# Designed miniproteins, single chains: the designs that were tried, part 87

Each design is a single chain, and the fold is of that chain. pLDDT is the mean over its residues in the fold that is shown.

## One batch from the design tools (miniprotein)

Design m3021
Fold by ESMFold2-Fast:
Structure m3021 (fold): chain A 85 residues (1-85)
Amino acid sequence: MEMERRREEAERRLERSELIVGLALQGSLTNEPLPEEKLPFFEEKLKELRKISETLGIPSSVAIFLPLLEREEAKRELEELRAEE
C-alpha cells in the first residue's frame, strides 16, 4: 500500500508539471491572458508563479524553471517505482 501511494504522488506531480510546462511553452507564464478554456490546477499554479515573480522581482521565464525541475524529479521517481513494482 505504501508503494502505491508513493507512485500516485509521483504520477500526480508528473501530470501537473508536464501540463504546466506545455502551457508555459505557449507563453502562458508571461503577462498574456490565458485562453477562455480554463484548467483549474493550471490556473492555480500560474497564479502562484506570478506571485513569486512579482514578490521576488524575477522574470516569468525564470519561474518556469520550477515546474521543469518538478517534472524531471517526478519522472525519475516513477522510473524507480515502476522498476520495483
Scores: mean pLDDT 62

Design m3022
Fold by ESMFold2-Fast:
Structure m3022 (fold): chain A 100 residues (1-100)
Amino acid sequence: SVGDAINALIDRISKGSGFVSNSDAIAFLQRMGFSEEEAREMVARLDTDGSGRLSNREFAVLLTHALREAIDAGLSNRELAEILGISQSTASAWVRLLLS
């Protein structure tokens, strides 16, 4: 399912720890086309306690917001699939859910 693919992606980024460091989250957003300043602001909004890391759940929220912005900026389902390392069918289904 789309949810299973998203969970697998987040687990891969978190390296199975259940957390994504702020540095790893920022680097990931930069691969999606965000500037360093934009990425830092997006991460800081979710890291409200200043822990220096995001839970997988917090990162999932960040990722959905970032994907919506990337789609609005003109990123295709193919480009998203390549960046995220998922199938185009999964990317298409996820984009449809984000836009509905």
Scores: mean pLDDT 79

Design m3023
Fold by ESMFold2-Fast:
Structure m3023 (fold): chain A 71 residues (1-71)
Amino acid sequence: SMARRTRAAAESAVAAARAGRYELAGAGIHNAMQDAGLSAEEAQRAGQAVVAGGSEETARRLADEAIARAP
């Protein structure tokens, strides 16, 4: 299902942020947002926010948003 796929991508992104890999985390959030059906522009902004935020908390917040938006 799309929800399962989005959750897997989102959780992988949070794990990357926990490891300090913010570029990878941003890419993961971008992919999770697109899988959840958000626009390319929204997905790009979310990914950039994770990189700029430099924290697991920012990644988790956006990951939870992607999961909530998934069908």
Scores: mean pLDDT 84

Design m3024
Fold by ESMFold2-Fast:
Structure m3024 (fold): chain A 95 residues (1-95)
Amino acid sequence: MDELVERILAELERAAEAARARDLEALKEALRRAARLLKELVIAQGANDPEEVEAFMEEQIEAVEKYLEENNTDEFFQQLAADLDALVAAVRAQL
């Protein structure tokens, strides 16, 4: 596996753990780190406009953080943890 992809998966695993613990700040931090690593991966793969990719990813980070601050019920955290676990498993299965 590419080292950058492994780092992204590690941050998504941390996000799933934070969601299970209902730790909003740890969840936001892990997702922010994963998103920034994903941005680096996209740029490294030859994105034609790195500045647009950077602006887009920062807007998505802000939107997700706002969504998490407004939608942080126990049911939401439980579903998010399951979705993150499924995503990590699916990515590992394709590698």
Scores: mean pLDDT 79

Design m3025
Fold by ESMFold2-Fast:
Structure m3025 (fold): chain A 66 residues (1-66)
Amino acid sequence: SYKEKGRQIVATYLKSNPDMDLTEQIQQQIINSIEESYRKKGYSDKQIKDIVEGVKEELDKEKKKK
């Protein structure tokens, strides 16, 4: 699932950067970076949307833990 792929990308990133401050600005930078990367790889708009949805869900989950 592309949504699950998005969640895994964020989970891996946060595991490597556990002290990162998840401000709205930093979250948007992460989302933009992932969108750009997958667009360059030739993914469809729908696939990118599903990946970004998973990214947003995992970021929201981590914010709720703090």
Scores: mean pLDDT 79

Design m3026
Fold by ESMFold2-Fast:
Structure m3026 (fold): chain A 64 residues (1-64)
Amino acid sequence: MMEEFRERLRELGFSDGEIEAVLRYLQEKGLTPEEVDQVIEDAKRTRELLAERERLIKEGKAPG
């Protein structure tokens, strides 16, 4: 299970240090598999939104 989350986080572009920090946080919180899945999906959505913002900035369409 933890290896699956580690691989998913790598696919989202997290560094090894960030992955270990996230996994430590999840273990310390004692989250259920369903709650961990939700956290990973939220992280994916956040990464997608940040990527979209970067795209708009590079295209000169964002104000900052």
Scores: mean pLDDT 71

Design m3027
Fold by ESMFold2-Fast:
Structure m3027 (fold): chain A 66 residues (1-66)
Amino acid sequence: SIKEELEEAIKASAPTEEQQAELAVRAAQLYGVRPTAEERKDIEKLVEALSKDPEVARKVIEMLKA
């Protein structure tokens, strides 16, 4: 599921436990609301970015904190 993919990507890519927890909360908020097709596409892009590169994961964390 998308939730499991997000949790695994966050765990693998985020540099600290605190940042991982913050990303998990944000991902849960996006997942918990019944997403539209556009919102699902955004979640998929997030999962893809987090799974490719730890540097990209760091930038995504920073953006999510905004």
Scores: mean pLDDT 56

Design m3028
Fold by ESMFold2-Fast:
Structure m3028 (fold): chain A 79 residues (1-79)
Amino acid sequence: SLKEEIDRLADEIRALVQEMRARYPDDEEVNRFADAVLAAVDIWREYADTATPEEQERILGDMRARLEELRAWKAELDA
């Protein structure tokens, strides 16, 4: 279901930002961005519970875009 996919992506995003924080604990930009992303994930998850299927698809799209952005940024930091 879309709800299950949203939950999976939320867990994946949380895991990735925790990895970034652990690897770059003194990077203020990484920590600030991680906090903002985690807050956004909580909002997406809350809205997904009452959202229409169309809105759940939009949330899923937004989450996928954020995950790809995070992966790209982590790759740059790791270089």
Scores: mean pLDDT 83

Design m3029
Fold by ESMFold2-Fast:
Structure m3029 (fold): chain A 100 residues (1-100)
Amino acid sequence: MKEKLEEAFKELLELMKKLIEEGKSGPEIAKAAAEYLKKQELFEVEVKETPEGVVEVKAVFYTEENVKVTLTIVGKPGKFMVRFENEKGEGTSEKFVEVK
């Protein structure tokens, strides 16, 4: 399980980096990330699009210790954010990037 999660996150990171370098907008990057995550049978993926063009992606997975972790990706014009949250309040991390 760990190797599959690590591979999925590595590929997701490389995809997002490529799209940022290509000058894609936050919503476009979030949609591409959601499509990638849906192809991986490791995640329960929910996508919400707002009328203002904000794309919010939630992908839920479980660690080897059975801890529920939520990966949240928010793409909006000018901003792209990735957050990891666990239900025990351990190991939370956030990354944000300025995009078009």
Scores: mean pLDDT 74

Design m3030
Fold by ESMFold2-Fast:
Structure m3030 (fold): chain A 95 residues (1-95)
Amino acid sequence: PSEEQLEADIAVALTEILAYLAKQGVLKGDDESAVRTVEAMAELVEKYKDKLTPEQKAEIRAALDDVLATFEKYGSPEAVERVREAVERARKALD
């Protein structure tokens, strides 16, 4: 694989790890840390968007949807709004 493909693979893996950490954070009531983790996911997606395959983009969209659903169920209204903004920014980057 090219170095660019390796970077894309690492970005997907990091996005999945950050998604897990964000969900754990909101479940523990650490909304601020969890929101910052989702914002970091969005920045990572925006940075690597042009290197991602359609399959990798689908995987990231699924992770973003799962994170948002977890925040909507367990997060504060403020945290949910910030996460929705970050998720929509990332979704637009993937288009």
Scores: mean pLDDT 86

Design m3031
Fold by ESMFold2-Fast:
Structure m3031 (fold): chain A 60 residues (1-60)
Amino acid sequence: MTADQVKAAAYLVELMDEAGLSDAKKAAVMTEFGRWAKANPDATLEELKEKAEELVEEAK
């Protein structure tokens, strides 16, 4: 993982905690985020954070 991917993953964990997602929803969001990040290796930290926010919102 890049440093930006690590920072975005930490941000994703905070968003999931704040949203009160179930363990099953957290696992699904983490899996999808990892898949998207792998498919988009040139994604900026801002793009990774936007994707994290999108996935958490869809999981609510």
Scores: mean pLDDT 82

Design m3032
Fold by ESMFold2-Fast:
Structure m3032 (fold): chain A 85 residues (1-85)
Amino acid sequence: MSAAEALLTQPELSPEVREIREALKKVDDEKIMEIAEKYAPNSKEKFTFLGTEAYTISEEAANELADLAGLTPEQRKKLLELTKG
């Protein structure tokens, strides 16, 4: 499973969240893991866990992921909404 899939793996994703996940899949898994490690250095297991029970990420990590994935302003806003739970 890719790091992008681990972040956004809810079975019933909205079309908007699915588009964000597809954009994130184009980012190298290594870069996504570097961001996860930067903002949650002791939580690689939690990073995978976020994909199954909660996919809230920090606002800072979400902004860096959006920049790397080249997300639209609307997609970035949706990703930031996900970080708030």
Scores: mean pLDDT 61

Design m3033
Fold by ESMFold2-Fast:
Structure m3033 (fold): chain A 94 residues (1-94)
Amino acid sequence: SSAIKTGEWLANSSPEEILEYLAKKAKEAGLDVEEVVEKARELLEKEYKELAKLLLEEMKKEGAPKAEIEKLENLSDEEKARMLLARAAEEERK
């Protein structure tokens, strides 16, 4: 249940929106905003790497040309992760 809600929010939110939301909540809770944001960035970086791998695997399964896959491999993990999240959001709207 918690994992599903997190996935839905990630699919509909940009990384910047996620970090802004966490910064606001940390400030309201009297927590160290910088520490919370740094930890969130570390977790997002790890998730971006995994999502980037998933994008490449899905594109390969869909029969994307080798040249297109090579172009994607040259993009940052964040850019590839954002592409996968955008694709997931569109699939949920179908």
Scores: mean pLDDT 74

Design m3034
Fold by ESMFold2-Fast:
Structure m3034 (fold): chain A 71 residues (1-71)
Amino acid sequence: SRDERRQVALRRYSEFVDLLDQLLKEGKITQEQRDRLLQQFTAELAAMIADGASPEEITQRTQERKQQLLE
């Protein structure tokens, strides 16, 4: 449903922000990199929602992006 999709998207967004803030605190990324990565993720998430992506697809994409940040 629309509400389920919205709730999953908001939760995944919050998780991604938390990871970026943790990496910034640890000195692993700069503020400029954090802002760029967040803008890119926000745009991707918005496009996925507009294209009717499932909660599972949103979750999978978020996990892929989080993994990319940790490597």
Scores: mean pLDDT 85

Design m3035
Fold by ESMFold2-Fast:
Structure m3035 (fold): chain A 85 residues (1-85)
Amino acid sequence: MPPAPVDAEAAKAALRAATEAGGAAAGAATALGVIGAAVEGGLTGDEEAARRDAEGAVETARATGSREAEEAARRAAEAALRAAG
């Protein structure tokens, strides 16, 4: 059987809760954590690329503290979750 997809709905709920508590970068980090757990089952090349893009966006948001960068990180993490789930 192909590996089970990431539970995108549970991941989105966790992302939302973390974003409400700690801001967009915290939400994005939570989403990346869920994707990272799925890596034990293996990611496709496209899923890995989306995850890498999201990780870079989160790092940029944390380094700059920009609201625009935090929103970009959140959107990249959501795109990575959609690719994985």
Scores: mean pLDDT 62

Design m3036
Fold by ESMFold2-Fast:
Structure m3036 (fold): chain A 89 residues (1-89)
Amino acid sequence: MTPEQIAAAIALAAGLSSPRDRTRLAREVSKLTGLPFGVARRHLERGDTRPLTEAISKLSEEQRRRLADTVLRLSRGEGLRGVQGILDG
């Protein structure tokens, strides 16, 4: 999975999430990317894929896989299908 695919999946998941689930996603993105929580939350609220892609590009392949798995786990319904589609290519 490319950093661009993971960033797009995160943005889609955030956009289709309730405020509570978006906050949970922002916390997990913060933990896994090293971005401060407030910065991660702002990027998710705006759908800013570029700063997310840059942060993800600094992660190892194992860390990228863990982040993608976490995004899938936190996604539901139509959001889950969309996220799976992005991550599968």
Scores: mean pLDDT 82

Design m3037
Fold by ESMFold2-Fast:
Structure m3037 (fold): chain A 71 residues (1-71)
Amino acid sequence: VEYEAKPVVLKTPKEVVVGIQVITKDEEGRSVTKFVEVEVLENASEEEIEKKKKEIMKKFEENKDKILKEM
């Protein structure tokens, strides 16, 4: 199974949502998208957002085999 994983950020006036978008493709070209390691930050600076993106990506790499098996 091929996969792609990237940090994503959604900003609102009150909060920032940070997570990892994981996309898997089967041999027939069907894709499944899942959002993992999702965290909500209030009043976060750009430095805090970047730090959180690195933290959640590290958590994804440590747990990727389990996450991919559940997809």
Scores: mean pLDDT 78

Design m3038
Fold by ESMFold2-Fast:
Structure m3038 (fold): chain A 68 residues (1-68)
Amino acid sequence: SVEVSTEVVEKTETSATVRVTFTNHGDEVAAVQVEVTVEIGGQKVSKLVGAVVPARSTVTLDVTLKAP
């Protein structure tokens, strides 16, 4: 199983940078996709984020979302 956590590391009027951490507690490689949603400028903005997470490993990605 893969655990996913998110943290907003920066936010402006027109963008947000979200740190996404995937932790694979399993003994096999996992390909995972999650949808990250934040509110920017009063609008909900979403982005799909994917990672290949090796067995018993952690992968961290910083993703930037922009207001439309």
Scores: mean pLDDT 83

Design m3039
Fold by ESMFold2-Fast:
Structure m3039 (fold): chain A 64 residues (1-64)
Amino acid sequence: MREKLLSALTNAYRTDDPRVIVADDFVTKVVVEILEDGSVRVLEEESVNEVKKKAILAAVKEFN
């Protein structure tokens, strides 16, 4: 799951918490948490580019 999310999200990186991934390119930031059942939850989303934000959120939804 985590490796697939890192591959699917642009500019995604790991945090000190192995369940939390951040995708951040300065115009769009999405923070996601991988739950114990393998599903993902969005913790934070912010963007000045709505098209890019929607693309990232759509990729995250594919894991639920």
Scores: mean pLDDT 72

Design m3040
Fold by ESMFold2-Fast:
Structure m3040 (fold): chain A 62 residues (1-62)
Amino acid sequence: MKQEKIDEYIEKAREAMGKASTPEEALKAAQEIGDEAVKEVPEFAYEVNERILELLNEYFSK
């Protein structure tokens, strides 16, 4: 379903950010997942990128 595809990319972003050794690495990893969504699932790219921005805000607020 549509929500499942969005959640798949968000899980990828969270995993990649969690494995990053630095905040800059986490930002790059999240941005790469967002770019992948734009190419693979452009119909969901807006929602995927919105949620990735929320994850980045959470990460940098710590």
Scores: mean pLDDT 78

Design m3041
Fold by ESMFold2-Fast:
Structure m3041 (fold): chain A 61 residues (1-61)
Amino acid sequence: DVDALFEELKRIADALMKLGYSKEEVLEFIKGRIDLLKASGVITDEEAERILEGLEKYIES
């Protein structure tokens, strides 16, 4: 479920930011996780782009 994956990645981003990582560092980590999921066939290219765009907006807000 793409929506469940998005919520999971948001929780991870929140946890990393609370640990003192910068927004830029958190985004780099998230991009790596999304790329791995795409490469392993768990999500499509379009799903990966949509999740990344949503997380980028969330983290930058």
Scores: mean pLDDT 84

Design m3042
Fold by ESMFold2-Fast:
Structure m3042 (fold): chain A 111 residues (1-111)
Amino acid sequence: MVDPHKLVEVLKKALPPELAERLEEVVREFEERVAKDPSTSEGAAYTGFVFRIAGELGKEFFERGVSEEEIEEIKKKVEELTKDDPKLREMALDVINLAEFIAEMLKRQAE
């Protein structure tokens, strides 16, 4: 299982400062929500955490007009930060890819 704290640290280092700050806010809000819901299983909590981060990053990518080139640069930084941890790399890239997909879907809805 990928350590959620390591995932957040890698994403914060790969993202521009303004997006890293938003990520910290989303993580704090999610932790507070999970602490109030004792029915949430550990696996479901981690899945919800990953989707919550990807959704909020996707919204920020769309609202800030983050380019495909900037997203590719973020992915390269993730790969460099995770060279010795293939599972962490896969999870971090999946989050960025899902965020990019969400941003594309939001752009299509605006047409």
Scores: mean pLDDT 77

Design m3043
Fold by ESMFold2-Fast:
Formats: C-alpha cells, sequence, structure tokens
Structure m3043 (fold): chain A 71 residues (1-71)
C-alpha cells in the first residue's frame, strides 16, 4: 500500500531513538521490544513486518505520527 510505503520511507529518515519512540507510541512495539533494538535497520525491519498485517486505518495513524516526528 502507498501508506505503508510512505511510512517505511519516513522511518528510514529518523534517528534510531526517535524511531523507537514512534514505534512505541504507534503501538508497533512495546517499550521493552524497542529498547532491545540495536540499529535503525532492525527497527525498520520490525515496522515493515508489522505493516504487512496492520489494517489501513492503523497504517494511516502510524504515518501521521511518523510525519510529525519528521518535522
Amino acid sequence: SAVAEEAVRLARTLPLDRLKNVLVLGGVLSKEEADALRSREEAVARLEERLKTMPEDRQRELLAILREASR
């Protein structure tokens, strides 16, 4: 989906700490799961996997959070 593709594109532009915060706020990961991530590439891979099963309304919510974090 175009929404999922844009979410991944924005996630790749964020520093790891900010991306971790977005993934927790967006309900993609728990704080404990996010704290275990070692790289942005690992965080993006976790996001891509979750987006495959995520309803489009949840993808749009996550995209809005990513857009705000990218400002």
Scores: mean pLDDT 86

Design m3044
Fold by ESMFold2-Fast:
Structure m3044 (fold): chain A 98 residues (1-98)
Amino acid sequence: KVKVLLNLINSFAALPASGTPADPSTIKGWVLPAELATKLPTDKALLAEDILESLLAITDPALRQSLLQYLVNALQATNDEADQELAAYISEKVNASI
């Protein structure tokens, strides 16, 4: 389970910031807000939704915080404003769930 989430985060960070933006019809009903998802290429938006849902599903608070910190560090390292805004949102959303 942890390895799957780490692979999703690493895949997200490895994808280019440029690409076809996420279609608003595709992101309908997602946990990730449309305002953030549409700033990301489609592949990154899909991974971001999977990452957010996976983090919210973790019941161990220590593990959840460790993986959240890994995500924030990985996204900050991309030096992309949309990735950084996404990291801030996911951090806030996950911490509000405690």
Scores: mean pLDDT 77

Design m3045
Fold by ESMFold2-Fast:
Structure m3045 (fold): chain A 86 residues (1-86)
Amino acid sequence: SNAVQLGERAAELVREGKFDEAAKLIEEASKDTDLNNLKEAARVFAEGARDAGHTQAAELLEKASKENDVKKAGELMRNAALVIKQ
């Protein structure tokens, strides 16, 4: 499955309060090796996190969406997943 589709589904899950499920999908999306896919997934999920009031997670995902390094983008996305689970 495309990382962007995982990010879209995770955004809907976080709006529904299903934080553990959303975090799992973002962790899966963070393993993608395409930087553009990671940036778009992070951007979409940041919108969902912002809508749900998870400001810290949204800020990490917004940073991931602007990264030029695929490993750094993935790390920021995984950190956002950990924050959402708490």
Scores: mean pLDDT 85

Design m3046
Fold by ESMFold2-Fast:
Parts: structure tokens; C-alpha cells; sequence
Structure m3046 (fold): chain A 74 residues (1-74)
């Protein structure tokens, strides 16, 4: 994820979604929960990016690990 974010312009929605799903599954989340979390995060990051809200984008990225742990616990 961090390596993909450093390459910014190469990161597609599909790549981000796959990376989030893979991470959530590795933490013990169900496939359904992992997919739902990935779809929500991709949408939020796309909205922040389209608005040029760098602070919100960085906040969302920083929150991913903690939020995926919560998804895995559910």
C-alpha cells in the first residue's frame, strides 16, 4: 500500500481496492467485510482526491490500518 501511494499516479481504484481487501483478509476479516470496507475506502479516497483535500486524503490513508483491525474484529 505505502509503495503504491508513493507512485500516486499509477494507483488505480482497482489496485487500491485489492490491497485493502488483501490486508483486511490477512487480519482475519471475512471476504464480505473486507470487500465492503475496501469499497467504502476507495470511494472516500476518490472523493477527497477529486476535491483536492490533501489533509483529508492523508487522514483517511493513516486511518486504514486501525479501521481494518475494527473490520476484522466484527
Amino acid sequence: LIEALKKGVELTKDMLRKMIIDEALSLGASEEAATKAADEYVKQLEEASNKGDVEEYNRLVASIPARLLEVAKA
Scores: mean pLDDT 71

Design m3047
Fold by ESMFold2-Fast:
Structure m3047 (fold): chain A 93 residues (1-93)
Amino acid sequence: SESQALSILAQSVAEKPVYKESYLQPLIQLLEHPDPEVRENAAYALGKLATTPEIAQQIKEAALEKLVKLLEDSDPSVRYSAANALSSIAKHL
């Protein structure tokens, strides 16, 4: 139920990307979720939140290692979302 609530959060942030610092840790935890759809939504949400240098820097410091690891994920949609998130972070730094 907690994992489902966090998955819903990731999808909601992906659909309506409004930055709140309280979203970072839950989304970063979801990057390691066993469900590839949840990992995809979390990576996509983090990429969508990286809209300013300040937010991009916070996401880089907290999630860079995990996002880079997702470039080698078994699921191609997860790899694609991770690449796009890293691109968005780099664009705003």
Scores: mean pLDDT 82

Design m3048
Fold by ESMFold2-Fast:
Parts: C-alpha cells; sequence; structure tokens
Structure m3048 (fold): chain A 112 residues (1-112)
C-alpha cells in the first residue's frame, strides 16, 4: 500500500541518517516495491539514484534515475530527490556539511 510505502521510505531515510547505509537502502528499495502510486515509486527510484551516485556507483545510479523518469516523474522532481538521495548518503557517512549543501540545493530547486 502507499501508506506502507511512505512509512518504509521514511524509515529508510532515518536509517541512513543513523549511519545504517545497507538497511536504509533496503527499506527505500522495499518502499518502491510496495508502492501502488507510480509517483511514490519514482521518488524512491530517484532517491536510490542519488545515493548510488554519491557512493560512486554511476552505472547503478543511471539505472534507477532512468526508472524514475520512465514512471513519469518530472525532471524537476527527479532532480530534487536525486539531490536528497546524495544528501542522505553523506549523512550516513557523517559528512554533515556536504549533506547540508545538497539539502539547500534541493530546497532551492523545489521552491521555483
Amino acid sequence: SDEEAQKLFEEGIKLMREGKYDEGVKKIKEAAEVATDPKLRALAYSTLAGIYYAEGKVKEALKWYFKALLDGLSPVDATVYFLLGQAYYYLSKGETEKAEELLKEADLIRSR
């Protein structure tokens, strides 16, 4: 369900903030798998793309980003959640200044 997907997505982000990278990624992926709304699924895909990109897994990142666009996510929303995913990766590594910069960038794009 979408309520279950949203809870899994939020749990995944919380785990990333706690430095639990593997469990966080797993929960975000589970959110995409149980989402019935293609928009919620696409948000999770774009977030995963950002996480993998920040980790240096460019090929994996492109795969998830492409899935988000195919599910009809707008380029603006895809970019926002891609930046948020990168921020969550850096938070999982204790790189708070880098994460804060990415969160501010995402907010700036979203506000336009």
Scores: mean pLDDT 86

Design m3049
Fold by ESMFold2-Fast:
Structure m3049 (fold): chain A 98 residues (1-98)
Amino acid sequence: SEEERREFFEETLKILKEFGLDDETAARVTGLLEKAAESKDKKEREKLIEEAVKILREKAGLSDEEIAKVLEKLSKLMEERGYKDTSEILKKKAEELK
C-alpha cells in the first residue's frame, strides 16, 4: 500500500513535470489525484479532479489542449493502477477540453 502510493506519486509527478510544472504545483495536483483515486464518492472524485484542472490552468498556465493531454496520461496511469472510476472521469474531462 505505502510502496504502491509512493510509486503512484512518483509516476504522477513525472507526468506533470514533463508538462513543465514545478515541484510544488506538481505535488499539489498529485495530492488531489491521490484523494480522488482513494475516494468512493463520485461527486468527491469529480470535485477533486476539477480542483486539479483549475490548478493546471491557473497556476501551471497550461492550455485546455495541454490539460487534455495531461489528463489522458493520468487516466492511463490510473487504469493501470486499478483506479478505473477515477480513470473514466479523467478521460471524460480530457474529451470535454478538446
Scores: mean pLDDT 85

Design m3050
Fold by ESMFold2-Fast:
Structure m3050 (fold): chain A 66 residues (1-66)
Amino acid sequence: GKVIEAVEELLERYEKGMPREELLAFIDSLPDEGIRKVLKGILDMIEKSPAAFERIKKAVEEIKKK
């Protein structure tokens, strides 16, 4: 769905080494307030714990297989 696609795009941009300001600009460009809140939460988790990136990436991959 749209949420999973937006999460994947955020993870791809983060993995490519995009600066925080550009990641936030991407999130704020999205039309849905609910999706923006979810992505900001995910970015906060990853910034607090880089290990969270791999866990979130795995969770997204598993959701897409269902």
Scores: mean pLDDT 81

Design m3051
Fold by ESMFold2-Fast:
Structure m3051 (fold): chain A 58 residues (1-58)
Amino acid sequence: MSEEQLRKGAEQASKLEGDGQRAAAAMLLRDGIEEGREELARKALTEAGVLESAFAGL
């Protein structure tokens, strides 16, 4: 994943509600970790305000 793809994904997740936001944010974080991009994924999720949703979705 590129930094731009992570930012776009996090922004899209922020537009979802409830379980949808948690699932999308958690998936983005997992994908970022698997590709060695954990720091960029965490940054993108933090900037979009959905990092807590990512942890709740894990």
Scores: mean pLDDT 82

Design m3052
Fold by ESMFold2-Fast:
Structure m3052 (fold): chain A 83 residues (1-83)
Amino acid sequence: DIDSLEKAISQLESLIKSGEVTLEKTLSLIQQVLSKTEDKSVQLKLIGLMLRLIGMQLDGASDKEIAEFAVEELRKILEELKA
């Protein structure tokens, strides 16, 4: 839901600022949002996002770049849910 997305975005931004962010932590936070959502459309978007983040890692993107992209995409999902 909205609260779970806002919490995940906040936690991910905190990890980016502290330099402690990893792909594993980023995926774990997205999976926590996925486990709390019942909306099939949102579930599909979150699964697709996780696959894209794994693809970025395979293409040589840094953990920070991947996490920053994840924040942007999660914010887009949050904005769609608020509209």
Scores: mean pLDDT 87

Design m3053
Fold by ESMFold2-Fast:
Structure m3053 (fold): chain A 71 residues (1-71)
Amino acid sequence: VIPASEVEAYAKELAAKLEPGEEADVEVQADDEATVRAVIAILEKNGFEVVRVASVELGDKVLAGIRVRKR
């Protein structure tokens, strides 16, 4: 599970490792749903399309599982 603050660095590393069309799961812990939306925007900016998103509120945090495909 990745803190939302580390997602941009992780997305850049993942983009370097994946070939176009490959999929990966990104599991993110965020403070709120707005932060999850910001994470999705960061992933899209770094060359991924978002295939599906599942999020669950756990106490003061949101856990989001985001399936991405490299463009």
Scores: mean pLDDT 80

Design m3054
Fold by ESMFold2-Fast:
Structure m3054 (fold): chain A 82 residues (1-82)
Amino acid sequence: GAEEAFEEAKKTAEEAVKKAKEALKKLKEAKTLEEIAENIGKILDALGDALDAALEAVKAARAEGREELAKEAKEYLKKLTS
C-alpha cells in the first residue's frame, strides 16, 4: 500500500542523503580531478536515487488518495536540495 511505499522511499531517501553528505565532505578535501569527478558522481547518483524514491511515494499516495504522504515526499526532496 501507499504507507509501505512511503516508508521504503523514506529509507531510500535517508540513505541517499547520508551518501551525498559523505561525498560532499570528501569533495571539499579532494585534491585531484579524479577525486573531484568521483565525488560529484556520487552526489548525483544519491540525488537520483532520492528523486526516484520520492516519485514512487507520490505515485502510491496519489493512487490511494493519501495527500499527506505526497506532502512528506515533497519535504524529502526539499531536504536534499537545500
Scores: mean pLDDT 77

Design m3055
Fold by ESMFold2-Fast:
Structure m3055 (fold): chain A 56 residues (1-56)
Amino acid sequence: MSMNEIMIEIVSLSMRLMSQGQSETAKEIIQRSDAASSKNDLAELQKILAEARKAV
């Protein structure tokens, strides 16, 4: 997956987490993904995506 595709999926999952009342988890995921994307750390973004998918 491209970095852009991973970021779109993370945002979608974080919105679902917020709608489920998991706003703190969603906030953490977004903050971590922003940090990883600023470093072009694709491997970390993939790990965050996997964690977000499990949290939903």
Scores: mean pLDDT 82

Design m3056
Fold by ESMFold2-Fast:
Structure m3056 (fold): chain A 70 residues (1-70)
Amino acid sequence: VEGWRKWAELMLKRVEEMGKTLPYHVFKKSVDGMITTLKQLREKEKDPEVQKVLDETIDRLKKILAEYEA
């Protein structure tokens, strides 16, 4: 679980950097792909602690995407 949280934090920091450096249409495609992958991973995961980390990460990715859309 702790490894998943650390991975999620590193990924979210990377996504924020991508939002600052990439054109929005490229950034959106990348983030949409990440969300799709995480949703698939969430469906296969049986550990409720890891499921919570994945759900929280998906929500944060959606919020970051919305921030860079405006």
Scores: mean pLDDT 79

